# Designed miniproteins, single chains, continued (5): the designs that were tried, part 55

Each design is a single chain, and the fold is of that chain. pLDDT is the mean over its residues in the fold that is shown.

## One batch from the design tools (miniprotein)

Design m18026
Fold by ESMFold2-Fast:
Structure m18026 (fold): chain A 64 residues (1-64)
Amino acid sequence: SVEELLEEFEKLAEEFKKKYPEYSEEVDRMVEKVREAVKTLPDETAALVIRYAMQELKKKEEEL
């Protein structure tokens, strides 16, 4: 479900902030935008937004 995907993303975001606290503001802003998308967009589109955000966090961690 979209809610389960959002929970997984939020968990990844918290883990990222623990490892890289200097990026906390950037990550918090990403979480806010994803939460807004979930409230505003159809479930299918919201799921794509969440998956994209998860991939962006993973890619950023690999580059650090």
Scores: mean pLDDT 84

Design m18027
Fold by ESMFold2-Fast:
Structure m18027 (fold): chain A 57 residues (1-57)
Amino acid sequence: KYRVEVETSVEDGVVTVRVTVYDENGNEIASATVSAPTAAAALAAASRAMQELLDKA
């Protein structure tokens, strides 16, 4: 089992999304950070980055 953490911040009209994946012991095994001018664009980019990480695994 693993856990996914999503952190979102907004500064000066820029939305930044950081996604981190942890294993059962709480160790970070993957992370991705994306920025975009809208929440929708940032979430879409973060989702794609995570999909690429999982596709390789």
Scores: mean pLDDT 76

Design m18028
Fold by ESMFold2-Fast:
Structure m18028 (fold): chain A 74 residues (1-74)
Amino acid sequence: SVEQALQEIDEITQEYLARARDAGLEAAIADIEEVKQQTIAYLKAHPNLSPEQLEQLVAQFRSSLATILAHYLG
């Protein structure tokens, strides 16, 4: 469901924000917040996404946050 996807997005965001804060990566925190806002806006604009599309959106969101951290760590 959209509600479950929003909850998962929030949980993933908190996970990666904690990792960025622990590493002192302030620029990564800004990028994470931006990607979160863009993803939530997309989800609200597309209320008829299938369960499979919602799972792919959440997986892509996690991948995007992991890429942000990898960029600032390496």
Scores: mean pLDDT 87

Design m18029
Fold by ESMFold2-Fast:
Structure m18029 (fold): chain A 70 residues (1-70)
Amino acid sequence: VEAEVEARIARRMPAALEAGRLSPAYGEEDARLLAVLDVLAEVAATDPDDAESIRVLLERLAEAGVEVEE
């Protein structure tokens, strides 16, 4: 679970930057945070029984410079 969620976030980050989706537009700067929230929401809806694994993932994301609430 952790590896899958982390991989999805990593995939969206470099792709968005390269494609220029994170334009100089101010509102798109938070696209990074939106990507994390979107992935977490899908995982939480799929496997709530493994929610504790998601908690560890949140800490790793915070260390990467992304702050997300439970």
Scores: mean pLDDT 52

Design m18030
Fold by ESMFold2-Fast:
Structure m18030 (fold): chain A 55 residues (1-55)
Amino acid sequence: LSPEEVEALRRKVDETIERLRAEGVPEEGLAAVRDTLLGLIEAGDAEALEQLVAA
């Protein structure tokens, strides 16, 4: 992944966490989701990340 792609994916992660917070997901659940999505960015698996964000 390019640095620009990583930045865009991190922005999507933040947006997803804010959406889930608005839906009433507790902070413990939000932390777990964020950790999983950031791990996918580190692994370079943008496709899996986009599938999880779209769900």
Scores: mean pLDDT 77

Design m18032
Fold by ESMFold2-Fast:
Structure m18032 (fold): chain A 87 residues (1-87)
Amino acid sequence: AEELAERLEELAERLEELAKKSKNEELKKGLEEAAETLREAAELARAGDIERAKALAESTADSLLELAKKYNDKEVEELAEEVRELA
């Protein structure tokens, strides 16, 4: 539970850093939204709702993969796979 929450928060921080570096407003917005959802998943994991936390992580990974394909962003693709591994 705590380990899952910590990992989700680490991934959210990495998404926030990518968003700060992005010059594309749509990509930046998508990354910021994904980071917020992963922080929500981390709070659910800490509350013991592991099933819902993993469901949010899986949904977020799918959204990030679509974003990576649309903008041809390999770094976003790698983060999407890391999020998926936690789900």
Scores: mean pLDDT 85

Design m18033
Fold by ESMFold2-Fast:
Structure m18033 (fold): chain A 65 residues (1-65)
Amino acid sequence: SEEEAIRGAAEAGALQAVGLAHYLLGEGPVEVEVEITDESITATARSERGEASVTSPLSDVLAGS
């Protein structure tokens, strides 16, 4: 379903953003924000050292529904 696809993409994006932030910026506390628009799902992980984001086109997410 669309709801399952969107939820799965948001969860995967958040996990990927955290992993990317830890890889690039080092281990430590990270704030995670997920933005869902009609164009995309973007997960951003932010720390004192910077931020990392992962974006999935909503059209690609919904095509899998």
Scores: mean pLDDT 81

Design m18034
Fold by ESMFold2-Fast:
Structure m18034 (fold): chain A 57 residues (1-57)
Amino acid sequence: MNIFPTLAEEFPEEVEKILELFEKLPEIDKETYEDLIKAYEKVNKKELAEEIRKKAE
């Protein structure tokens, strides 16, 4: 999914809301977590990317 890096750069607040939703979703694919990690790293939100990485495993 190539949309997430662009969304994180243009709409960082919306991406944070998406994270809240993912916390409630029981069926998040590992690939989706990877895309979110990359998106946050692109926006220089390495701390958030690290937390998502820990949650994925």
Scores: mean pLDDT 61

Design m18035
Fold by ESMFold2-Fast:
Structure m18035 (fold): chain A 74 residues (1-74)
Amino acid sequence: GKLTITFVRDGKELGSTEVDLSTPLSEAAKSIGLEAPERVRVIAYGKDLGVFPSSVTPAELGFAPNQPVIVELL
């Protein structure tokens, strides 16, 4: 399955992309021309889930298909 990731920095939206659950967050960012830092903050299900390595995948975070996800670049 796929989900949409919206990338944010300093409260500003940088862009969005649809990716497979097996795609690392860093590769998702790179696909739309963004530099991926080593760590990102993940917000999903109306919750701040915390800070994770940008190498993690949506599947490793337990996300369902079609769930909107916000990734804050640190």
Scores: mean pLDDT 85

Design m18036
Fold by ESMFold2-Fast:
Structure m18036 (fold): chain A 77 residues (1-77)
Amino acid sequence: MEEEAKRLYDEGVRAWAAGDYRRAAELFIKAGELFEKSGNLKQAADAYRLAGRAYEKLGDFERAKELYEKAEELEKK
């Protein structure tokens, strides 16, 4: 699970670098879900925060806010 989460995260970083913010958001959300399931809450929070940044780039501020709140909750545990 951790290797898959890291691979998805790295793919998200590449998508972001290419300007494909929608793909980056999807990849970061999937990575965050896998990190969360494996108990890597700090990495999960980081991935959700990057997905939120990607939605800000897309103008989807409501979805960005939801992802930032999810990341904040994970860091409080």
Scores: mean pLDDT 85

Design m18037
Fold by ESMFold2-Fast:
Structure m18037 (fold): chain A 66 residues (1-66)
Amino acid sequence: MTTITASGLSPEGAERVARAARSIPGAEVEVEGDDKVIARGNLTATQATGLALLAIGEGGEAKVES
């Protein structure tokens, strides 16, 4: 099980990250305020890396825990 925490996002960035995470089958997605997104599930390395890169691209930071 992998947990990705994306933080320091704009409201638009958080929406984009959350939307991408929700497209992953079996992923549990939580949004905290307008600037933080947490995704948990049986994510592939490609899915986890994609979400982390998206968060960084949106001006935030990403932490991956497995």
Scores: mean pLDDT 82

Design m18038
Fold by ESMFold2-Fast:
Structure m18038 (fold): chain A 69 residues (1-69)
Amino acid sequence: SKEEVEKLLEEAERLGVRLLIESGDLATVQAAGELMKEARELLEKGEYEEAKKLAEQAIRMLQDALARA
């Protein structure tokens, strides 16, 4: 659903800010940011399943980077 994707994007945004503050990993933050941007574009088009997959991919990327920081 739209609400579910919005919640995932909010989580990804929080993780991205945390990664930037804790590690300064600009490359991972930028890569995740591109996935989040694409997910938001899909969300605006009503493609919720595709948007959800990209948002979850961004979250996994950021969580993995934080675990290595």
Scores: mean pLDDT 87

Design m18039
Fold by ESMFold2-Fast:
Structure m18039 (fold): chain A 73 residues (1-73)
Amino acid sequence: MVSEGQRLAIAKGIADVAAEAGVTFAPEVVAKILAEAEKRLPEGASLEEAYEVGREVARKALAWPREGNTIVL
């Protein structure tokens, strides 16, 4: 089960990628990225590993459809 700390680390990774790319992820996109990142986390993953997985999935999501500056489903 993913800890609250790991979930927050993933969320920070998503937020940092959005800021770096100058985009916003719609709430449903954030939820999808979080779910995908949680599936990729190995048991016993560190906060640093959770953060990096969040960044990896968020960077992949930059290729998803856009409405202006917002990444959408």
Scores: mean pLDDT 82

Design m18040
Fold by ESMFold2-Fast:
Structure m18040 (fold): chain A 58 residues (1-58)
Amino acid sequence: ARLEALAREVEALAREAGLAVLTADSRVYNSRTGAERPLSEAQLEAALANLRAVLAEE
């Protein structure tokens, strides 16, 4: 539930920023940071923070 909520928020923010994210397998690809890996719940929280930072520099 919490992991799903985090993944959905990451996906929504990435979509708003025009960034690619694969949350079905707990992966995030951020073209600005270049990060791509399988993500745990804690890593999804980190990805969310990174996406918010990217959006702030938009």
Scores: mean pLDDT 59

Design m18041
Fold by ESMFold2-Fast:
Structure m18041 (fold): chain A 73 residues (1-73)
Amino acid sequence: SLEEKLKELEERLEELRERIAEVREKEKELLEKTKEDKEKWSPKTRELIFEEAELTLEEMLLYLEIEELKKEM
């Protein structure tokens, strides 16, 4: 069923957005700390930034898939 597939994708999108929010919170904490240490990002901060970028790309692709399915309904 298209409706069942849509619900599954919407649940995945919600989970992904929660993960992005968590990563952004941790990123903000580390960026605030490194602000005291000048221009150098810690390796952990860099990892979080890359993780956020990857999750954001996945979120965008999943959102587009959901929108395309909605157009078929």
Scores: mean pLDDT 79

Design m18042
Fold by ESMFold2-Fast:
Structure m18042 (fold): chain A 72 residues (1-72)
Amino acid sequence: SMMEKLAEELKEKALEALKAGDYETALRYAQQLIDLGALEEAREVLQEMYENGPASAFDAVLELGKRVQEAE
């Protein structure tokens, strides 16, 4: 569907931003995925940030992770 395609594009952009060290942009795309209801894609991005992101990003990752849980 068009929404599945958008979710995949946002996920790809988030992962590209993470690879570039742009954690603020990656978090913004994760937030957009949550707002879209693309909870699986949001969870995948947040998991990748948890594994490869800096400690300074963990508070934001945890906040967004709670939003994913609340949206289920």
Scores: mean pLDDT 84

Design m18043
Fold by ESMFold2-Fast:
Structure m18043 (fold): chain A 62 residues (1-62)
Amino acid sequence: MLYEVTITKLPAVDVATGKIYEPGEKITARDVRFTEDGMVTATLVDGNPVIAGADGVEIKPL
């Protein structure tokens, strides 16, 4: 299943490439995981992890 992740507050970062996703941008993820530190990791369809704040994203199934 795919997920649409919308960045809403602070930029998110692709930790493999250093690409920055700005507030208002949307990404397609194959997996989404929440951490106890209040972060979320969205795994892109190519496998790259994008890290964002959990309170700064909107997630919906595609």
Scores: mean pLDDT 81

Design m18044
Fold by ESMFold2-Fast:
Formats: sequence, C-alpha cells, structure tokens
Structure m18044 (fold): chain A 68 residues (1-68)
Amino acid sequence: AAAYIALGNSYLNKGDSAKAIAEFNKALALNPNNATAYLNLGNAYAALGDTANAAAYYAKAAAINAAA
C-alpha cells in the first residue's frame, strides 16, 4: 500500500494525474479503508479540474477517519 501511495504522489508531482489515480487505486485494492489513498485520489481529481469527484473522495477520507 505505502509503495503505491509513494508512486502515485511521484506521478502527481510530474503532472501525470491519470497514472497517479491508477497507483492510488492499487493501494485501495490492498486496503479499501485507506483514508490516505482516498485523500490522494481527491488531490489527483482536483488536479484534473474534476471538483465533484475530488469532493467525493475527500468526503470518503473524512468518513473513514471519523469512524476510527
């Protein structure tokens, strides 16, 4: 999980939001309740200008953190 998050963040820093999303989804495949992966998906969609999906993923991250 941590390796996919690091790789996704590397792609975001390079401006490759599509590859970043793919890596964060791999992290979620290993841990579906990974709040960090949802937060980073929100950031990736925000970088694409997709504010609706960004807001939805930020809400999922917040809900997971509130349940802990």
Scores: mean pLDDT 80

Design m18045
Fold by ESMFold2-Fast:
Structure m18045 (fold): chain A 62 residues (1-62)
Amino acid sequence: MELEEEIMIAFIDMAIAIGKISGDYEGTIELLEKLLKKARELGLEKAAKYAEEEIKRLKEEM
């Protein structure tokens, strides 16, 4: 559902923000991979795609 997509995307954004403040990119990527897996299990296609793109971006910054 659209609301569940938005909630998952908000969690992803918050995880990225906390990761940038803490400097823990490895832990942030691990958390995003768990969120991606959960989004796929729940059929949240938009959230899954967003998580995948953000994981790729963070890996490029490492």
Scores: mean pLDDT 80

Design m18046
Fold by ESMFold2-Fast:
Structure m18046 (fold): chain A 55 residues (1-55)
Amino acid sequence: YVTKTGTAVVPASAAEAFAAAEAASVERDGGRVLKVTITPQGDQAVVTVTYELPA
């Protein structure tokens, strides 16, 4: 396994859906989600997903 981190800035109202979609995508690729962090930034949110993929 190799650990990767993806970060995106999205509208705050879309942050939960975006995080869920990213997690689902990682698991479909045979990976594992390790951590999801959503940090509100006014009208936007910073979504950080830490995951591992098969090496």
Scores: mean pLDDT 81

Design m18047
Fold by ESMFold2-Fast:
Structure m18047 (fold): chain A 68 residues (1-68)
Amino acid sequence: MTTQARIETTRRLGIRLGRLSGLDPDRTGRIGEQLARDNPDWSVPDLVIQTGRQVGAEDVGRQIAKSL
């Protein structure tokens, strides 16, 4: 996976996390994108779980990660 594809995938999954959790999807998408940029060695599932943890929706992040 390219660096850009990994960042964009995490951003899209962050948006989905926001929608499923009743949070602002633009904000959760930006948090996921920033975590992906700051943590090049992290997997997409780990980034989604951490995005969820940061916004108080870790359980939803784990459910999304399990579906990957």
Scores: mean pLDDT 86

Design m18048
Fold by ESMFold2-Fast:
Structure m18048 (fold): chain A 72 residues (1-72)
Amino acid sequence: NIQKEIDGALVLIALTLTLIHDPDATVEQLVEFVESLKDIDPEIRKAAIEAIRKAKSPQEAFDLVVKKLDEL
């Protein structure tokens, strides 16, 4: 459980850093970035990717990932 919480936080940090570096990053680019995180728990990575794909904007992607990870 603790490791999944850490991995979830790492995904959110990675998304935050990506959007700080490129505020105009697309939803698809956020999906590609999360898919590149090989050392993240597969369940956390899958849940984050599914949430991002449902988003209409990068900001919505953040909100959906937070909600999805809170369910795990």
Scores: mean pLDDT 78

Design m18049
Fold by ESMFold2-Fast:
Structure m18049 (fold): chain A 85 residues (1-85)
Amino acid sequence: MEAAREAARRAVRAGEDAPILVEVYSAADELLGVLELPTRDGDALLRALLAFATRHGDEALRAALTAAFRWAGVSEAEIDAWAAA
């Protein structure tokens, strides 16, 4: 795990993104979506992607990120603030 994270950070610094696949599941264990993320600070990147999806009208990505944050226990007020950034 550590070696994979370090290799991914190295790829980002070299101008290549090594995507991380994040699977989002419902409480009923149904797969809601899969997100591909660059291997940077995942939390900061997820917040930036939510703002990006909201700004560009990507409802599918926005819904998937919102569901992931709700599953992680983030409050609705925080999600709304991040989406508005």
Scores: mean pLDDT 58

Design m18050
Fold by ESMFold2-Fast:
Structure m18050 (fold): chain A 68 residues (1-68)
Amino acid sequence: MVAEGLRKGLGGDLEAAREAVHETARAAGIPELDDEEVERMVRTVERGVEARLEEGRISEEEARAFLE
């Protein structure tokens, strides 16, 4: 869920990434996360993963596994 959303975020679909984070948090029993917190988390993780992907240090599949 989170990994799938972040994968789409890396492709420029941040809205899908935010939805995936909200869904995962709700399933984990953290329903109080607001949109700002979710967006902050997505941006932070996305930037880190994208930087490593651009450097070729990890594959896209490894990046998704790491984010989950």
Scores: mean pLDDT 59

Design m18051
Fold by ESMFold2-Fast:
Formats: C-alpha cells, structure tokens, sequence
Structure m18051 (fold): chain A 52 residues (1-52)
C-alpha cells in the first residue's frame, strides 16, 4: 500500500503530466496498488515523461 505522501506525489504528477482530473488520478493509483506496483517506480516513470 502506498503512503499518503506517495499517493499525493503520484496524483499531482498524473494531473500535471497526463492532464488527468482528481478522480481519474485516484482510480489510476488504486489500479497500481492492486497490481502491486512500486510507488517509487511509478513516480520515476512519470517524472521521466515530464522531462521528455
């Protein structure tokens, strides 16, 4: 399970980088948690997309 801080970072990156709204970002986070994805890996990938 992601920490509250990790969820906030991922949510802000999803909104900023991909243009998702609040509910879309929250849904994406739930799916990632269900799949057992690492919060650090997700944050890294989103930051790579932002810097591309």
Amino acid sequence: MFSKEEKEEIKELLKKVLGLNEKEAEKAIKIAEEQGLSAEEIIKRLKELESS
Scores: mean pLDDT 81

Design m18052
Fold by ESMFold2-Fast:
Structure m18052 (fold): chain A 69 residues (1-69)
Amino acid sequence: SLDLSNSNLSGVIKKDEFKDLTDLTSLNLSNNNITAIEPGAFQSLTSLESLELANNKLKEIPDEVLDKS
């Protein structure tokens, strides 16, 4: 599990940002200034059960993020 909430993260989450975190079950990115997520950014997170993206500057969420439910 990784909590990156309130970490002053800004800009774009890139495709390979989390590629080595394949056993991650929870990721919290809430309360940052993230503006976009590249397609496939969470594709390597095959064990992910919980993803928090609230209170960012996102305009849209890639379909791959929605497929992890």
Scores: mean pLDDT 75

Design m18053
Fold by ESMFold2-Fast:
Parts: structure tokens; sequence; C-alpha cells
Structure m18053 (fold): chain A 83 residues (1-83)
């Protein structure tokens, strides 16, 4: 996969989390992303998660309103701050 694109997608997700617009939960190689419920936050979280999948960082599955990324790399390897 494209590591630079995956790291950019990870930074976008971390920025949403730091702004309080999305929550990130890591369990092993699974990253779950939940938005604040606004249309803008949902669109931004989906775009970042899709970019991560397109970069080869993981496989995106939508579960209700949550976005679940089955990561090809552990979250630590993507330098996700605070997750």
Amino acid sequence: GDRAAAEAAARALAALNNEGRAGLVVDGNTLTVGSDGSAEAEAAALAAAQAAQDAGAGTLTRVGRALVLDLAHPAADLALPGV
C-alpha cells in the first residue's frame, strides 16, 4: 500500500478526533470511527476512512453509523495520535 497516503488518512482521522467531531477506538488491528452525528463530520470521517482503504491501510466496513477499518498495519505503525 501507499504508506504516505495511509499516514495522511490517519492524520485526517486524528484531526477529527482532536476537534471532537469524531471518536476513534482501537481494538487490535480494528479502528472504529464514530462521528458527532453532523453531516459534515460524517462526510469527513467517511472520506478519511475511504482514503485509508484506497491507500491499502485497511478494509472499510460500514456498521450502522460507525465506520470500521480492519487495518493492514497496526495503529501504532500509522502513528495515530492518542489511539
Scores: mean pLDDT 71

Design m18054
Fold by ESMFold2-Fast:
Structure m18054 (fold): chain A 110 residues (1-110)
Amino acid sequence: SLAEEVKRMVQTLLDDAIKTLDIMKEKYPEYAEILDKLKAKIEEVKKKSETASPEEILKMVDELIDYLDEVEAELKAKGAPSEVVLAIGTIAGMFRIARWVMEKLLEKEK
């Protein structure tokens, strides 16, 4: 179903984000604390998405994008390497595209 496709897409992006954060933490352990906090938020969203409606998932994705933007700004302010900043920005960008796709798919159900 459409709802199951939306859930699978979001779960895949959350899993890919976790993998990216683990790689960044290994390369740049000085940013591990900030990246671990972000990873914990992503893992919480993943757990909640298992029982959430598509509309609730859309709201959680919006909140996650805002948090990713905050983390990117904090990393830039701390002078983090461009690779770390770009990794967070890329994750946020992928969720923005997914959110747009989800919104368009949900509109077709009306």
Scores: mean pLDDT 87

Design m18055
Fold by ESMFold2-Fast:
Structure m18055 (fold): chain A 68 residues (1-68)
Amino acid sequence: DKLEKVVEILKTYMKDDHRITLDDAVKALVESGFDEEESRKILEKYVDKDGYLTYSQAVEAVEELLKK
């Protein structure tokens, strides 16, 4: 399943606090075969004020991207 593969790649970039930076999340999505500009645009909707996404936010962003 595409979602599971993308989530596994995202986990490799996550830090001890179970967060991922916007830039690392974009890299994970590009490695998964998504367009950089589209990935960044979707992820920016879910990123917090400090520039991080939680696991749940990253999964929601991937699900949104896969529905397109």
Scores: mean pLDDT 79

Design m18056
Fold by ESMFold2-Fast:
Structure m18056 (fold): chain A 70 residues (1-70)
Amino acid sequence: MTRAQLEEARAIVERGLARGDLSPEEVARLRELGRGDAVVEAGVADIERHGVTRAMLESLLAAIEERLAA
């Protein structure tokens, strides 16, 4: 993921955490942004399969923040 893609993904996940949900459009956008990153792709796929939980959003945010710090 590029830095711009990571920053957009972080903003989507942070809004999801504040709201307690992600829209289908936000999930689809996260899938597009996360392409090529196995951990982010797996996190988005888990959300698509099982629905949104706070723990899933927190894990996804942590993975994005680790990549932004690198």
Scores: mean pLDDT 86

Design m18057
Fold by ESMFold2-Fast:
Structure m18057 (fold): chain A 63 residues (1-63)
Amino acid sequence: MEEARKAAEERRAETQKSLQEAYELYKIDPEEGTAVMLQSGGKSTSSAARRAAELKAKIEAAR
């Protein structure tokens, strides 16, 4: 039970961070081509792009 609470809180914190990254992706490129735009060391670009898409999906599903 305690692990579940901690996981939920961590997820919320990450969601806020993803929100900021998603906005940057949407501004530069839609969810389909930011890989070379952002300053990526490699994985960050893929993660950020995926977060942007997931954020959109969540907003639509939550409606």
Scores: mean pLDDT 57

Design m18058
Fold by ESMFold2-Fast:
Structure m18058 (fold): chain A 77 residues (1-77)
Amino acid sequence: EELRFEADVLQALGEMYFAIGDLAEKKGDKEGAIEAYRKASELFRQSADLYEQAGDTEGAERARKNAEEAEKKIESL
């Protein structure tokens, strides 16, 4: 099923960018951390929309929570 597969891919990419953001933050690269968290948030939001379209409410909720967490990271930097 195309939508769920696309949602899974975007979710995984979002998780990768979130991890890159955490690493950048630990290295003191504030600008790099913000950029990575912004990309993560966007990918998680796109993933959530695709999960909703696919009827995967649990996947959508997980992706939205991840997006919110990335957004909070940006606000705290």
Scores: mean pLDDT 88

Design m18059
Fold by ESMFold2-Fast:
Structure m18059 (fold): chain A 86 residues (1-86)
Amino acid sequence: MTVVIKLVGASPGQALAAIGVGIDGELAGGEFESTVKGDTVTVTIRGASPQTVAEALQLAKAIEAAGGTATITREGDTLTITIKTK
């Protein structure tokens, strides 16, 4: 499965947390890349394990609890988590 985490307006700490999920996914045998486009940080993990998917969803829930908004979209084997910070 491919997991895409998009953080819009992320703090440095939130961006580092998302990159940490990416690094954990790579250490678990996946492929990780990150890009920055304007105010959006995108972390892509290909070959994500179920544990890596759970970690990405927990990050989204943690940011929602802090006042952000998360939108989860699934298309085939790709799970996209778009998080807007408030």
Scores: mean pLDDT 82

Design m18060
Fold by ESMFold2-Fast:
Structure m18060 (fold): chain A 62 residues (1-62)
Amino acid sequence: SLPELSEEEAEAVIERARELAATGRVTSQVAAALLLIGAILDAEKNPELVKRLEEALREVLA
């Protein structure tokens, strides 16, 4: 984990999570959700990044 998540790193996490969710495998969807949750915790001091990551998490869980 990085001490502070950058916007570029957040975008990379979102892209990877979408790739994992697109496989249709339950284990990959769980991994995608965990990846996004970890990124949200790392971005906790940046409300704009948290909002974007939460939006991606809602998409993965839908």
Scores: mean pLDDT 79

Design m18061
Fold by ESMFold2-Fast:
Structure m18061 (fold): chain A 82 residues (1-82)
Amino acid sequence: MSQEEFDAEVKKGIAILLVAVTLTTAPEEYRPALQKALDFIESIEDPDKALEFARDVQRIALEAKSPEEFEKAVKELMEKYK
């Protein structure tokens, strides 16, 4: 494993961990949208974009005022990262 490959794996691992931790700390009503976000992060090939996406998901989970607002924001975020 090269240093670049190692750094990429670490970044993607951190991204997955951030969403997974958000799943454990967020309201239960947010879990379906968070599960979709976790599944989606696996499809992001760029580790930096995966990490950015995970940070955005965590931020949205902290800022959202309702499960409906959170689901909408996650869908919009997934469309952005495609």
Scores: mean pLDDT 79

Design m18062
Fold by ESMFold2-Fast:
Structure m18062 (fold): chain A 70 residues (1-70)
Amino acid sequence: SEREEAIRLAAEGVHKAYEGKYDESAKLFEEAADKAPTPEQRELFREAANYAKKGDIEKAERLAVRAIAS
């Protein structure tokens, strides 16, 4: 399902961020946004991607977790 794909991509995004692979992390969060079933989840994943690019791993993770919980 699209929800399961978004969760998997977001989890990979968090993993890449903790590895210091910020560009790869951001791309995974952008892909999660494309699979997100609601506009709110989509925007949260997009924000996660922006914070991942900046190296703000904790904020990117919080936004991704919130998107999954929505």
Scores: mean pLDDT 87

Design m18063
Fold by ESMFold2-Fast:
Structure m18063 (fold): chain A 61 residues (1-61)
Amino acid sequence: MDEITASLYTMAATIAEKQGDYAEAARYYRRAAEALRGVDPEAAEALEERARELEEKAREE
């Protein structure tokens, strides 16, 4: 369940990034990280770090 949910949010984040919508992409990566927390904490942490980087980019827009 959580892996499928994380995959869907990660795909949505990638589409948002392609469109230059970094704030929306960051939101999707954070949701993907939450879905992975109980399954793969290391992957969840990497996605949270990615979301933080995108939030910084969104602040410059």
Scores: mean pLDDT 80

Design m18064
Fold by ESMFold2-Fast:
Structure m18064 (fold): chain A 68 residues (1-68)
Amino acid sequence: AAEEARRRMLEAVQRAIDAYKAGDTAASNAAVDEFKRIVEEAGGRAETVTNADGSRRIASVELSPEFA
């Protein structure tokens, strides 16, 4: 369901933020990768960029119309 997918996306974003604040780049990157996977499973697309410190972030997200 759209609500469940949105919740999972938000949880992955929150995990990435929390890990990044804790200095855990590996856990932050894993959460970013999980967010991308959830978006792709929902029929969307996500692009990631690696920062100079080795951390990844979401550069762009394209969701299916039902999530807009």
Scores: mean pLDDT 77

